# Designs tried in a protein design run: designed miniproteins, single chains, continued (2). Part 59

Each design is a single chain, and the fold is of that chain. pLDDT is the mean over its residues in the fold that is shown.

## One batch from the design tools (miniprotein)

Design m6031
Fold by ESMFold2-Fast:
Structure m6031 (fold): chain A 80 residues (1-80)
Amino acid sequence: ERVEEFRERLIKGAKDAIKEAETLLKENPDLPESVRQRLKEAIERAKKVIEDPNATPREVALALADLSAVYLHALITVKA
């Protein structure tokens, strides 16, 4: 059951990414509101996907990729 093992690894990665994104929001209250809003939305979307027992590994991977992209944008904004 390789698919379930892969899915569980993706879910763990998504949970770790969510924690990092939440930490970035807490540590950087001065982030522009548009960036904060996008990051909050990405976190909520990722949470919904990992909580859905019917979500495929691909759907979990896409949610993780989306969150990672928004997180990197926020991180660049902090460092700009």
Scores: mean pLDDT 82

Design m6032
Fold by ESMFold2-Fast:
Structure m6032 (fold): chain A 79 residues (1-79)
Amino acid sequence: AMAERRQREIDEARLEAHKESVKAAQEYNDKMKKLEEERAKDPSLKATYDAQINKARFELTKKSVEAAERYLERRRELA
C-alpha cells in the first residue's frame, strides 16, 4: 500500500540522517582527542590548538545542519 511505502522511505531518510550524525560526532571526538593530547604536550601553543578545536566544532555543527536539511528536504518530497 502507498502508506507503507511512504513510511519506509521516511524511516530510511531518518536512518541515513542518524548515520551521518553518528559519523560526524565520531570524527569530531577523534579529532578533539588528538588536539587535546597535542595541546597537553606544549602549553605555549594553547591558543593555536584552541583555534583548531573551535574549527573542528564549527565543522561538526555545519555537518549536522546539512544532514538535518537533507532529511527535511526528503520528507517534503515524500509529503
Scores: mean pLDDT 78

Design m6033
Fold by ESMFold2-Fast:
Structure m6033 (fold): chain A 97 residues (1-97)
Amino acid sequence: SKSYRYFLAILKGLLEGKLTVEEAVLIVEHLRKDPRFRPAILPLEEVYYPITGSLKKALEALLRDIRANPEARQFVLSAEGLDEIIEELKKIVEELK
């Protein structure tokens, strides 16, 4: 799924320090507006957002869980073709500022 790859790209960008949490919040809010990309952020909205009350805290909680799970961390970091998507997302952030 294209939406799932965008979600993984956000997570990889955050794990590698290529995206800040603030930039990821802007990206998520932008992607929410397109129905094609809503499934990409579903875990944040359905699981982490209800318990944290904010997208920033939801992303921070998700990242904490991924960092605590070596298999999940390796899965995100080893996913191919995400670096190009991260660069696209960084360009979107610059256009939204």
Scores: mean pLDDT 76

Design m6034
Fold by ESMFold2-Fast:
Order: C-alpha cells, then structure tokens, then sequence
Structure m6034 (fold): chain A 94 residues (1-94)
C-alpha cells in the first residue's frame, strides 16, 4: 500500500542516519521501534496509534540515555524526526 511504501522510506532514512553514528546496538533498538510503529499504524485507529507511538518514543529515548549517553542527543533527534514524519503520515489517513 501507499502507507506501507511511505513507512518503509521513513524506516530506511532513520536507519541510515542511525548507522552514521556507528552504534550497532542503537541501530537495532531503532529497527525494533520502527517494526513496532509499523504494526501499530496498521492495526490501531489513528488516535490510539499516535498515543502508543508517543509512549514507545519516550521508552526508546530513556533507553538511549541509559545505554548510549554520549550519543543520546543525536539518537533522540533521529527518533523525534522519524516520529514527526509518521504522525504526519497518520494525519493523511484520518
């Protein structure tokens, strides 16, 4: 679907940006987050999806602060930009 294609483009861009930071573990956390986001976007209504994605975003940012403190700001920036793009995509589907 058009939504699936746009989600894959968002995922690819986020992973490319994360890989530039050189932390394989952080890349895996972002990949897992994006897989959950795609599942949520496909299964929940828009408002429930937005809420769940915000909760997952907050959890992921906390994990960056705990596991990758020196790169947490840069990793958080990638995730915030990615979530913003996903939220915009969900708004198009309302």
Amino acid sequence: SSMEEKLEEIREKALENAKKLGDEGAVKLIEEFLEEVERIAKTLDVESAKKKIRELREKLIKEFEEKYPEKAEELTSIVLATVSEVQLLLDEEE
Scores: mean pLDDT 84

Design m6035
Fold by ESMFold2-Fast:
Parts: C-alpha cells; structure tokens; sequence
Structure m6035 (fold): chain A 67 residues (1-67)
C-alpha cells in the first residue's frame, strides 16, 4: 500500500531510518508514540501523505523489515 511504498523510498534515501524502524517494532508506550510521530513527520515532509496511525506504521515497519 502507499505507506509501505513510502517507507521503502524513505529507507532508500535515508538508510539510517532502518535503525528507527527496528527500534519502533520493539518499542512500547511513550517510545513507540515518539518514534511513530517522528516517522509520520518524515513521511509527510518527503511524500506529502496524510498522517498514519501508530499501529499502521508499526505494521508497515514489521512487513518491510521481514523482506
């Protein structure tokens, strides 16, 4: 979907995003919220896509890291 494609492009452009994705999938509570908010902002700035939920970003990150 659009979120997964946008995260793949973000990772290609900024390889250090992989570390943020790996932290996000293991994070809970406040750390998960902060990392998801950071990734939402980066996605909005790079792609103009509307904000995604924390659960949607975590699910997409898990799928991307499993590839």
Amino acid sequence: GPLLAALEELLKKYPKVREALERLVSATGDERRILAAFLNRALQEETGLPRFTDAEIVAAARELLAR
Scores: mean pLDDT 82

Design m6036
Fold by ESMFold2-Fast:
Structure m6036 (fold): chain A 60 residues (1-60)
Amino acid sequence: GTPEEKARLVREIQAVIDSITDPAARAAAEELFGSFGISPDTPIEKLREALEALRAFKAA
């Protein structure tokens, strides 16, 4: 993926976390995201996995 694709995925991940209104659920979502160890070297597939996991977490 391009740097632009990675930036878009990170923004979508942040938007999912920010959309969680319950503080405890938001904190848990932030910890889940942190567990993925996202860095500039993270492959785009890993970012997609993180986004899907966070969306599933919010939906549960």
Scores: mean pLDDT 79

Design m6037
Fold by ESMFold2-Fast:
Order: C-alpha cells, then sequence, then structure tokens
Structure m6037 (fold): chain A 82 residues (1-82)
C-alpha cells in the first residue's frame, strides 16, 4: 500500500541517518546540512501519515521526497568518504 511504502521509506531514512552518524564528524557542515534535509523529509512524511484522509497522490509525493533525500544523502556520503 502507499502508506506501507512511506513507512518503509522512513525506516530507510533512519538507517541512512545512522550510517551518516557513524561515518562523519559531528561538526562537519555538509553532514549537518544532509541530516537537516533527512529530518525535514521524515517530518513531512510523518505529517502526511498522521492524516487518515491523505490521498494516494500525497502518499506517493511523500515517498518520492523521502527517496530524493536518501539519494542526496548517499551522494553526499560518497563525497565525504573521498
Amino acid sequence: SPRAEVEAAIREVERVKAELRAEVPEDDPLFQTVLADLDAAIAEARAVLADPEASDAELRAARLRLESAIGMALMALSVLRR
């Protein structure tokens, strides 16, 4: 279901956040920017999930936003590791 897909994407974002915290210095500006974007994506998705009348389109948009945030985080993590 679209709701289950959003919930799965939130779990993936939390996993990526844990990897970021393990790999990079806490005071790194890129790390802080990426963490803030992941946190914003989670908060936005949780707001959509909290609405029992959220449409499939809204749920798909939330999932896409989470997947976009994950992609940006993985790209940034690749840069931080070089």
Scores: mean pLDDT 83

Design m6038
Fold by ESMFold2-Fast:
Structure m6038 (fold): chain A 71 residues (1-71)
Amino acid sequence: SVEEAKKNIETALKALTEDGNRVAALMGLREAKKYVTNPEALKQLDKAIEAVRAGNVEEAVKHMEKALEIL
């Protein structure tokens, strides 16, 4: 559901920004993708995953926030 997608994105956002836990952030984003059917939101989540993998926290947050706006 959209609510479960949002919850997983918000959990990933907190893991990344408050805990510095990139592994937990990636797990949360991958889980969120299971609940998303909107192709623009999926594109933002994929960009967030790539940014987390690259260590670019600011870019990852930007794409997570865009996904939440679309959902």
Scores: mean pLDDT 86

Design m6039
Fold by ESMFold2-Fast:
Structure m6039 (fold): chain A 63 residues (1-63)
Amino acid sequence: DEAEELVELLRARGVEVSRATASAMLRDPTQALTNALGPAAREAVMEVAVRALQEAVDRVLGG
């Protein structure tokens, strides 16, 4: 679950958020909440989003 992975990444970087908040950030990585949490949060969201996109492509095409 990408939201759970983001929660763990943010915790490792000193930021604690709920799973619901992490899920909202992943739906819109450019929203004000992600910007308000700073560069570490933006980097974590992008890292999880890119990985999730790669996994989705592999799931559809990797058959």
Scores: mean pLDDT 71

Design m6040
Fold by ESMFold2-Fast:
Structure m6040 (fold): chain A 76 residues (1-76)
Amino acid sequence: MKLTEEQKKKIIGAYLIYRSLYYNKQITREQYLEGIINTLKKVGASEEIIEKVKEAFKAPNDYLFDNRVEEIIKNN
């Protein structure tokens, strides 16, 4: 199932907040992931989308993780 425009806005908003907290060293990378996953669950994103974001966490660097998350939100 595709995300609605409203769901995408809420997810992107949360992503930007958690990303800022992570890059300012206020939260761990795991807390960054948890924040995104919890937002996905709250907006009613499918389990498939949640699984894709969890897989993105396995990226070898933060740049690839960020790009993968943004691609998942844009394409679903």
Scores: mean pLDDT 79

Design m6041
Fold by ESMFold2-Fast:
Structure m6041 (fold): chain A 100 residues (1-100)
Amino acid sequence: SQQQQGDNIVQIISGLIQSSQNYMNQHPSQSIDISNNMQDTIINSMSSVVNSYDNSLAISVLNQVQQILQSFYNQSTIPSFQSSLQSVISYINTLISQLQ
């Protein structure tokens, strides 16, 4: 179902954020590049969600991803990671507003 596809996207994005954070902890000198790559990947994925799904399902996926991003933001101490998470959160809020 489209809802199962949405749940899979949320899990993939959650895994990407976690993996990016883990990799930044292991390679602090690369934190800016890792944060930028994570940001670009999530933004592209969210744009794909908006273009591929009906508005109600897209909004559901966007809200779930936003909650995950906010959770990582609240727990993070890495400035580049926090900045990238905040940029994605702002982008998602813009997408949700356009779909309502």
Scores: mean pLDDT 89

Design m6042
Fold by ESMFold2-Fast:
Structure m6042 (fold): chain A 130 residues (1-130)
Amino acid sequence: SLLEKIVELIKKAIEVLEELYDRMAQRGVPAEDLERVRKAIELAKEKYEKADPNDLDSVVEAVIATGVAVDIASRVARKHADQLTPEDRALLEEAKELVSKAFTQVLLILSPEEIERYQTRYLKLYRELE
């Protein structure tokens, strides 16, 4: 199903984010910035574990949490760009691409009113984890 495809994209994005997190730690990114990335990934994993392909809301929650984790990781990567290799940055771009594909699939099935509600939730979560 479409929702199963979205869940698979989120699973891959989280795996890539975990690898990026390990590399950031190896590159000497400061503990405070690593903690922000870690918390965002942990929440994405929690929402992914609850994602049911028969429950649209649960899948969208996983997409939102993973998207926020990518955005937080992107900010940390930008702040410490001189410490990261091209290969480390390629992992970030891969995670962004996977999440972008998941959001595109979700947008095909949501109403305009649902899209506005989920955008509000995304921004709120981002502010809480920033």
Scores: mean pLDDT 90

Design m6043
Fold by ESMFold2-Fast:
Structure m6043 (fold): chain A 68 residues (1-68)
Amino acid sequence: SDVDDVVQTLRRLARTRSDESTVTAARNLALQFGVPQEEIDRIVKESRSLDELIERMTEKIREQVEKK
């Protein structure tokens, strides 16, 4: 699924690239899937780890994919 591809991509980036690059990729993907900027900014601010950020951002992307 599109969401599974996003998860795999972000986890791969987390292992091979900087945290900053992975956060930037997560933000850009969330925007492309229609997650509101305010929700993206909240996740980035409130997430305590990169894994939490990826999980929370992916969940918001999933919610957008499941909408009309």
Scores: mean pLDDT 81

Design m6044
Fold by ESMFold2-Fast:
Structure m6044 (fold): chain A 76 residues (1-76)
Amino acid sequence: IEELVEKSLKEIREKGKELGLDDDTIKSILSHFRRLSERVIRELDEEEAKEAIERIKRAVLEHMEVVRKRDEERRK
C-alpha cells in the first residue's frame, strides 16, 4: 500500500508539472492527498484502502484540471 501511495504522489506531481501549476499548489495538493491516504489506511483494511486511494487519486487529478482552468482565467 505504501508503494501505491508513492506511485500516486509521483503521478500527481508529474501531472501538476505538465499542467504548469505552481510548486506551492502542487505541494498543497500532494499534502492533501497524503493526509487522506493516511486516514484511509488507518480506518480501512488494506484492500479497501487501496481502492479508496485509487478513487482519491482520480478525484485529485480532476481537481488539478479545475485549478489549471482557474489559473488560466486569471492570466487572461
Scores: mean pLDDT 75

Design m6045
Fold by ESMFold2-Fast:
Structure m6045 (fold): chain A 88 residues (1-88)
Amino acid sequence: SLEVSEEGREVLKEIQKELEPFFEKLQKEVEEKGELKKEEEIELAKRTGEEMIEALRKALADREKLSEETIRLLEEMLKRLEEELKEL
């Protein structure tokens, strides 16, 4: 089980709020365009990934409000997104 402080829970909720719009935006663009060209899909993925990386970096700026476990998870997410972006 993940244990977090009250302050850490608020930061996690803000991260979830920041990340949810990116998934909704992806779903909406797929639904609206039906057939995205492969190049357009790659650009959308890069743009979304860059925005998610920025959101995670901002969350990590308040490290003193986060548990070590939460910091580790955010750093792992950031690393995975950066690695995926390099392969696009």
Scores: mean pLDDT 69

Design m6046
Fold by ESMFold2-Fast:
Structure m6046 (fold): chain A 120 residues (1-120)
Amino acid sequence: NLIDKLVDKANKTYSLTPEQVELLRNALVALDNGDIDSAVKNLMKLLNNLGITKPYELEAFLKDISEGLLNMDKLANVITFTHGVYGFVSNLEDYLHYLLEELVTVAKRNNKTVLEYFSA
């Protein structure tokens, strides 16, 4: 299960608590189902717990948990696009919303869920 692998990698990298593990799992499940609002809600709680407050810190977090599990070229393309269009947005929650919308949009355009499209 790709979600289990992503959560395990995040836990090893950030030493997550059981509550933080569930926030990440819930966010990834919501994202894969295209439920952007629920994904943003769960992921923002986790990011706040980890002291991640800036778009570039969010981008680093996503790369850290995805390396070796997701297609990093596909992920980098979406991050680069979102940063180029919405990088002026200083509010992390708004930036995260735009980033997750683009992940879902690209996956749907390819008739896949987010995790199906971005899997390595």
Scores: mean pLDDT 89

Design m6047
Fold by ESMFold2-Fast:
Structure m6047 (fold): chain A 81 residues (1-81)
Amino acid sequence: MEALLEETRALIAEALAAARSGPENREEVVALGRRLDELARRLEELGADEEALEAYMVAAFMMPLEEAKKLEEVLRPLAEE
């Protein structure tokens, strides 16, 4: 799990930096969001619920609207339970 935690933290930082750099990098931002979604699912499976929730939230802001709606369904049990 240490490698997943390190990768997730690095991707969150990279994703936030990419998102701040402007709309011209949208394709890169979307790709990073999808990678964060995958890592969040793996962290959730390993019981790292807080880290998974953070990664899901960051991914939701970076994904296309349709994919962000699917992430909202996953986030609901983590935020409320």
Scores: mean pLDDT 65

Design m6048
Fold by ESMFold2-Fast:
Structure m6048 (fold): chain A 89 residues (1-89)
Amino acid sequence: EIFEKGKEISKKIQELAKKDPDVQELLRAIHRAVVEKDLEGFREEVKRILAKGNKETIKEFISLALEYAKIVDNPELIEVLEEARKLLD
């Protein structure tokens, strides 16, 4: 059921954000990128966060956020998150 999966993923994202201030900062950067449509500025922000943050936690967050974005079928959010994923590979 799509609602159950979305709720479970949302809870995991919230738990990561509560434990990691870099995940909180990345959530704000994602929101700005979607609103402002500035993918270049977003790439710079993600690189800055990755330089000081826990790469494994950030990878887990991006993976969960992408799964959530695909479930809610938000193409702008998917595009922003795919750019972040490229920087992690």
Scores: mean pLDDT 81

Design m6049
Fold by ESMFold2-Fast:
Structure m6049 (fold): chain A 76 residues (1-76)
Amino acid sequence: MAELGARLQEEIEQLRRRLAELTDEKVAAGASPEETRLLAEAYRQISKAEEALKRGDFESAQEHLRRARELLERAE
Protein backbone atom coordinates (compact mmCIF):
# COMPACT_ATOMS: atom_id res chain seq x y z
CA MET A 1 0.00 0.00 0.00
CA ALA A 2 2.63 2.60 1.00
CA GLU A 3 4.70 1.89 -2.16
CA LEU A 4 1.66 2.24 -4.43
CA GLY A 5 0.64 5.49 -2.72
CA ALA A 6 4.15 6.91 -3.17
CA ARG A 7 4.22 5.87 -6.85
CA LEU A 8 0.80 7.44 -7.51
CA GLN A 9 1.91 10.66 -5.77
CA GLU A 10 5.04 10.69 -7.99
CA GLU A 11 2.85 10.24 -11.10
CA ILE A 12 0.58 13.11 -9.97
CA GLU A 13 3.66 15.36 -9.61
CA GLN A 14 5.00 14.28 -13.04
CA LEU A 15 1.65 14.96 -14.74
CA ARG A 16 1.32 18.35 -12.98
CA ARG A 17 4.76 19.32 -14.36
CA ARG A 18 3.85 18.09 -17.86
CA LEU A 19 0.54 19.99 -17.72
CA ALA A 20 2.37 23.21 -16.73
CA GLU A 21 4.93 22.75 -19.55
CA LEU A 22 2.24 22.04 -22.17
CA THR A 23 0.12 24.97 -20.97
CA ASP A 24 3.08 27.35 -21.31
CA GLU A 25 3.94 25.95 -24.78
CA LYS A 26 0.36 26.13 -26.07
CA VAL A 27 -0.32 29.62 -24.65
CA ALA A 28 2.92 30.91 -26.25
CA ALA A 29 1.87 29.34 -29.59
CA GLY A 30 -1.72 30.67 -29.40
CA ALA A 31 -3.72 27.81 -27.86
CA SER A 32 -6.94 26.78 -29.62
CA PRO A 33 -10.21 26.55 -27.65
CA GLU A 34 -9.98 22.74 -27.98
CA GLU A 35 -6.41 22.66 -26.58
CA THR A 36 -7.51 24.93 -23.70
CA ARG A 37 -10.42 22.59 -22.87
CA LEU A 38 -8.17 19.48 -22.97
CA LEU A 39 -5.63 21.11 -20.63
CA ALA A 40 -8.40 22.28 -18.23
CA GLU A 41 -9.92 18.76 -18.11
CA ALA A 42 -6.45 17.22 -17.54
CA TYR A 43 -6.01 19.58 -14.56
CA ARG A 44 -9.39 18.47 -13.17
CA GLN A 45 -8.50 14.76 -13.56
CA ILE A 46 -5.13 15.25 -11.80
CA SER A 47 -6.89 17.08 -8.94
CA LYS A 48 -9.46 14.25 -8.62
CA ALA A 49 -6.62 11.70 -8.58
CA GLU A 50 -4.90 13.59 -5.71
CA GLU A 51 -8.19 13.71 -3.74
CA ALA A 52 -8.80 9.98 -4.34
CA LEU A 53 -5.24 9.17 -3.21
CA LYS A 54 -5.79 11.19 0.01
CA ARG A 55 -8.88 9.01 0.69
CA GLY A 56 -6.89 5.80 0.04
CA ASP A 57 -8.97 5.12 -3.10
CA PHE A 58 -6.11 3.84 -5.24
CA GLU A 59 -8.43 2.45 -7.96
CA SER A 60 -10.08 5.85 -8.53
CA ALA A 61 -6.69 7.61 -8.34
CA GLN A 62 -5.28 5.29 -11.06
CA GLU A 63 -8.35 5.79 -13.29
CA HIS A 64 -8.17 9.61 -13.00
CA LEU A 65 -4.42 9.55 -13.77
CA ARG A 66 -5.09 7.33 -16.83
CA ARG A 67 -7.65 9.90 -18.08
CA ALA A 68 -5.24 12.79 -17.39
CA ARG A 69 -2.48 11.07 -19.44
CA GLU A 70 -4.92 10.50 -22.35
CA LEU A 71 -6.01 14.18 -22.28
CA LEU A 72 -2.41 15.45 -22.21
CA GLU A 73 -1.50 13.18 -25.15
CA ARG A 74 -4.46 14.58 -27.11
CA ALA A 75 -3.31 18.15 -26.28
CA GLU A 76 0.18 17.53 -27.71
Scores: mean pLDDT 84

Design m6050
Fold by ESMFold2-Fast:
Structure m6050 (fold): chain A 87 residues (1-87)
Amino acid sequence: MEEVLKEAEELAKKLKSPEAARLVILAAKVQLKLAESIEDKEEREKAEEELLKIVREAVEALNKNPEEAKRLAEEGLPLAEALLAAA
């Protein structure tokens, strides 16, 4: 888990929008907390691998339009912060 979060944080640092980087990291933290509830180790590892794939694809997509990425992140950050606090 912690190594997966560190890799997600390193991927998010490649984002041109700091707001988008914050949203991606918060979303990754929420998903990893949910993955901790998976009792099967292989299914948990697959969920962690899928998360890193999604983070990589999100970085590429969000870097194509940093202004839109910033807008979407500003809209999504309050929800992501609330979800992380509730978990």
Scores: mean pLDDT 77

Design m6051
Fold by ESMFold2-Fast:
Structure m6051 (fold): chain A 68 residues (1-68)
Amino acid sequence: MREEVKEMLREAARKLGVEVSDEDIEKVVEELERVADPEEVLKLAELTRNEEVEKLDELLEKIREKLE
């Protein structure tokens, strides 16, 4: 799961044309593991597979709001 999510985030960043470091990817995955339910992680994986980048970004923002 964790490594799969990291790979999906790298793919999404690459398709967005955003340069991200391994450290940035690790931080996002750690936040997701802290606050996201398994259901939200599955949704993230589905959005990444379907290349729905805008919805992926919205989901990440929702997870971040729950953290804060």
Scores: mean pLDDT 63

Design m6052
Fold by ESMFold2-Fast:
Formats: C-alpha cells, sequence, structure tokens
Structure m6052 (fold): chain A 63 residues (1-63)
C-alpha cells in the first residue's frame, strides 16, 4: 500500500510534465514536425495515464 499523499504528489508531477510535453507537441506541429509532435503527444498521454492511476489509488486509499 502506498501513502495517499505521495500518490497525490506523483499525480501532480506527472500531470505537469504531460502539460509541458503537450505544449512542445503543439509547437512541433506548427513547425511541420508531425512525427515529433506525435511522439511528444504519446509521451504526454502515458504520463497522464500514470497521473490518473496514482490519483485513483490515492482516492481508493481514503475509504
Amino acid sequence: MMDPEQLRKAAEQSEKRAEELLKKSEEARKEGKDHLSSLLETSALMLRIASDVDRRLSEESEK
């Protein structure tokens, strides 16, 4: 079992990283770097999934 506070912090950290990658993805797309844009979007989605899992585990631990 993990500390809910640690899970919450991990979720926030992953979410911030995902937002940064999404901004870079948008910039790459505007520059015509479609492949790089897609790669950055995929990385951001993976971080968002990790953030969602951590948040859900934190909430379940608060039963």
Scores: mean pLDDT 78

Design m6053
Fold by ESMFold2-Fast:
Structure m6053 (fold): chain A 68 residues (1-68)
Amino acid sequence: AMVIGDDQVIGPDAVLGDDVVIGDNNVIGPHVKLGKNVVLGDNNVLKGPLVMELPFKLGKGNQILLEE
């Protein structure tokens, strides 16, 4: 089951897979694609051409900023 916390900012055309768990106050940029069983904690920023197809866990306060 998908679990999503409060105060997310999710950009246009972002795709979240099955059984994704997301904490609070995350920023998910446009066209970010998260696969199945991805776990994000709180206060993360994900931007740029990012595709995560495997199970992945990211804690709190991280920034992933990829240039196009």
Scores: mean pLDDT 76

Design m6054
Fold by ESMFold2-Fast:
Structure m6054 (fold): chain A 57 residues (1-57)
Amino acid sequence: SVLERQREVARVVGEALREIGDSLQEALDKDPSNEKLKEEQLKKGSEKAREILKKFE
């Protein structure tokens, strides 16, 4: 059903966003002043999020 699909989309999007947040938090926990590390972890989290979204299609 449309509602089941919408709930599934919401769950998958939530998982993707959590991966981004977790990756950034890892950088902050290691060295909050290291902008390069934050950029690298954000990129890593974004790539994981993209993979999650691609698998859903």
Scores: mean pLDDT 82

Design m6055
Fold by ESMFold2-Fast:
Parts: C-alpha cells; structure tokens; sequence
Structure m6055 (fold): chain A 75 residues (1-75)
C-alpha cells in the first residue's frame, strides 16, 4: 500500500469515529496509533491534531477539514 493510501485510510477511520461520536480521548488514542503505524509527516500530524481539537467544539467542521485533507492528498 502506498503512503498516500495509508493516509487516506487513516482519514476514513478518523471520520467514522467522529460520525460515531467517540470521545476526544478515543480520537487521540487512535491518532497516536496512526502516527506509530503510518509515520506521516509532521504537517499531517499537526493537521490531524487540529481536527481532533475541532471535533470537540464543532463536529461538522472537523468532518469538513477531514474531507478537505482527503481531497488534497487524493490530488
């Protein structure tokens, strides 16, 4: 699997968790596991952390951020 495909799968996992209403702690634990297994760039890690912070305040905005991230990576 390409690094691009791994990141796209990670975005899908995070989006599903946010839709399912999981806690910020569960999202952070999942993000730590993604970082450990996928080893994404620091810019991507920072973006994921921002999305996790946003999901606690505005779930729809967090999902929009993930959709934008997916489009940017797919391109």
Amino acid sequence: MTDKMKIMRSIGIMAKMIVDGVSRTQLLDTLRQIIKTVNPSQDLVDTFNQIVRTSSVDRNRALDMLSQMYSDIKS
Scores: mean pLDDT 82

Design m6056
Fold by ESMFold2-Fast:
Structure m6056 (fold): chain A 81 residues (1-81)
Amino acid sequence: SQEEIDRIIKETLAALARAAHAASRLSEEAARQVMEVGRETGRRIREILNDKSLSDEEKLKLLREVKEETLARLEAVVRAA
């Protein structure tokens, strides 16, 4: 559903915002890496949302995968800092 899609996007963006705040206090390198993750995540979300061939269920599945991958990458950046 659109509500579930909006929720996953909101949760993903909130995680990126939290990681950006944390990284800015750790190092310039960590902040740069979080920014790169944010750009890639935003691009993937836009591509999924704009793909008219995908059902809402397929979009939700792909957005959940994007969220999981984003969270894992953000955790790795923070741990390495």
Scores: mean pLDDT 87

Design m6057
Fold by ESMFold2-Fast:
Structure m6057 (fold): chain A 97 residues (1-97)
Amino acid sequence: SPLQQLKDQMDALFAQMDALLARLRRGEISPEQAYQQLLTLQDQMLSLYVQIKQLFPQEVKLQVNMGMRLIALSSEMIVEMRQAGVEPPFYEAKFPK
């Protein structure tokens, strides 16, 4: 189904975020490189979120869970970067209301 295709894309993006966080924690990527990749993944996830919201507005639980997971993973990466001594630029999660 079209909805399943969008869910598969969401799962793939979250898997990329999980892998990025794991690489950052293992010191296999610099905090600065991890931050740039995080911004790219956030933009891709935001684009997908807008598509789900427009095409499947009834999927409220999916939309809420997607937003919460994106915020949680982004926060974990920012904390890891700060612990490594790198302060990322101030930004807010760009979720459309």
Scores: mean pLDDT 82

Design m6058
Fold by ESMFold2-Fast:
Structure m6058 (fold): chain A 81 residues (1-81)
Amino acid sequence: MVDVKLKAEEFTKEKADELAKYARDTGVPVRVEIDTNGDPEKGNEARRLLIEAAEKHGVEAIVLPYVEGDKEGLIVSLRPR
């Protein structure tokens, strides 16, 4: 399993595609932690990009919101088949 932590504003279509492709090509699950930093629109955009990349590359995307202390965000698990 590979753990990746990114801020929502750092998420690009290219980064989402890279992560989903990595999970597919290696057979290794990728856990992506997205820090929304209080911006739900950026978090929703990052989630959408990851789901689209997962569908494109034939991996499963599981999305879980989280709260840890004063931080909140999303965890997206990209699981190869």
Scores: mean pLDDT 76

Design m6059
Fold by ESMFold2-Fast:
Structure m6059 (fold): chain A 77 residues (1-77)
Amino acid sequence: SAQADAAESAFQKGLEAKRKGDELEAAGNVDGAINAYDEAVSAFEEALKLDPSHADARKELEDVSVQVLKLAVRKVT
């Protein structure tokens, strides 16, 4: 269905944003990594709104949300 296709598209956008966040974090760009991971969170949330049964999107959302919190703690130190 068009909605399932849209959910998968949103999921793929989330994976790309997560990859960018991982690269920025590895480079020591904390602000850039947080911004990219926030993009990933938004994309995975959109995928889950379109397909609430998307297990991979739920898992990725959980993983990226934890990563954002870890980076935010590093930023306030």
Scores: mean pLDDT 86

Design m6060
Fold by ESMFold2-Fast:
Parts: sequence; structure tokens; C-alpha cells
Structure m6060 (fold): chain A 90 residues (1-90)
Amino acid sequence: LSEEVIREARSLGFSLEDLESVRAAHPELSDEEILAMLREFHDRVLEAVRRMPSLSEEEKAALIAEIEEEARRLGFTEATIERVRTMLEE
């Protein structure tokens, strides 16, 4: 991973462990492609947080499950998935 990718990912709240996990899950992707995936996921989480106060309990659970599955597909650690879940539930 390039220093630029590490710096950008940290600005989005992702750890080096997250970057290494995502990289290991996607060895065929470039550093730029990995960073694009991280940015898109970050934007999805922010959008979900904005929607949460207006959703029913059932809709909240469905959205949280959707975001968690996306994080797993991207290769994030379970610790990071739990942090995202907590943030969405606040």
C-alpha cells in the first residue's frame, strides 16, 4: 500500500489493519481501486448515519445489516464492522 493510500484511509477513519485486511481480500486490485472502495464505503456509512433518525426500528436493522454485509464483502475486520454498527446505532 502506498503512503498516499494509507494517509487517505486514515483521514476516512480506517486503520492500517483495515487496509491490510482489505488488501488481503483483494490482491488483484490496485492501491487506487482499494482507496476508491474505502471512499465509497465511507460515503455509504455517512449516508446511513444521516438516514437513521428517520427510520423505524425494522428499517434501521435492515440498513445496518446491509452495511455490515458490504463491509464483510470489502474485507474489513470484525472489529471495524462492530465499530460501524455501534456508530449507526447511536
Scores: mean pLDDT 79

Design m6061
Fold by ESMFold2-Fast:
Structure m6061 (fold): chain A 84 residues (1-84)
Amino acid sequence: AMEEIRKIEEEVRKKVEEARGLPEEEAERLIRRLTALGIALSRLILEGVETDSDEEALLYTADVAAEEGEDGVAASMRAVAAEL
């Protein structure tokens, strides 16, 4: 579980570095999306939950974040899901 989460963190970090070569507005959107997906996928692995899509993963993580009182994280996840 923790090793799989670290692999997701490494992959997100690698893709974020690749995104820095893009125009600023595209880099910002891609980095925001990659970070949100990395958090969502890590949460799913930690809780042993599977989803059919990235959108479902983001919405599941948003609901969990809201229950934990992290409304800012929940809002960010829902915003990214709405853009997919």
Scores: mean pLDDT 76

Design m6062
Fold by ESMFold2-Fast:
Structure m6062 (fold): chain A 95 residues (1-95)
Amino acid sequence: SMERKIELLKEALRKAQEAVDLLLQVSLLDLPPSVRDRIAQLFREAARLAREAGDLESARHAEQAARHVLLADPYGALRHGQEAIRGLEKRLKEL
């Protein structure tokens, strides 16, 4: 349903925003393993929720953000994380 889709997109956006906020609070040159795992998990949850809502592009960006976090590439993680947020916000405005 449209109502379920909106709620999934809102949850995905919340998870992606939390992940990006955490990423910005740590040194972009030093991602501690415990923080890395938490951020990657948030992006993976955002990707799952976006995919369930049918937003495959934002889901792919969130998946890439998680991958870059695990590779200790904070710049790639931030870029993809911000693109996921942008896509989710755009899709919510168009519904």
Scores: mean pLDDT 88

Design m6063
Fold by ESMFold2-Fast:
Structure m6063 (fold): chain A 94 residues (1-94)
Amino acid sequence: DAERQALIAEGKANYAKAKEHLETAPADFEKAKEYLYKAGYNYGLADAGDLAQALRDELARTLERAGVPRIEEFVQAFNDGYEAGLAERAAARA
């Protein structure tokens, strides 16, 4: 439980850092994708599906409004992390 809360907090912190890198001038897309993967990984380890879906929805809307190219790559970075976190969580419980 305490570990799950820590993972959720880390996921939120990593997402905040991803947004910071998207909001720099110029935007750092490579760093943003790195932090999105980390946020996904933390949420996957925490089995925080509702938070993961909320992040995906917010991210897609934010990037679309900002005119960021290849939005799918950012969502994919998060999804790759999330799937990796879920897989590691499942393996640890097997």
Scores: mean pLDDT 85

Design m6064
Fold by ESMFold2-Fast:
Structure m6064 (fold): chain A 79 residues (1-79)
Amino acid sequence: GSDQKLLQEIVDKVRETALRVALERGYSRERAERIADAVVRYMTHPGTSISSLAYQAGVSPNTLMDILSQVSRRLADEA
């Protein structure tokens, strides 16, 4: 349905924004993709711990929180 397409577009946009932020911070494409996965999971599954996501992405929890803040700001500026 239309709602499923809108949700997918939002997820794709979050992922693209997170990937750009990670690449701009100097991470490799492989790590940037892991970071983007972590950002998407955090935004779509709020109960997931930042520490667990950061561990899976290969970054510190503070680094992941900084990236989440930058992604949220860029998404707000785009809207």
Scores: mean pLDDT 82

Design m6065
Fold by ESMFold2-Fast:
Structure m6065 (fold): chain A 77 residues (1-77)
Amino acid sequence: HMSLQERTIEKAKELAKKVGLSEEDINELINLIKQLTPEEQEEALFGLDRASKLTPEQQKAFLESLKRRLRDEIARR
């Protein structure tokens, strides 16, 4: 079975590739997810699963928002 971190990373990569994020943006997002607590990873996975049902434009906006939110949260630690 995949770990929560592995599942969250795979979902994020899948969505990011679908909306055409750069390899640099995808790598940044993966590195941010790796720095999350299990509780934060579960929340991120839930958000990614919900976003996967939206339009490509909304999916891209969600990923950009998520990346910004995670950067800000980690920087405050």
Scores: mean pLDDT 82

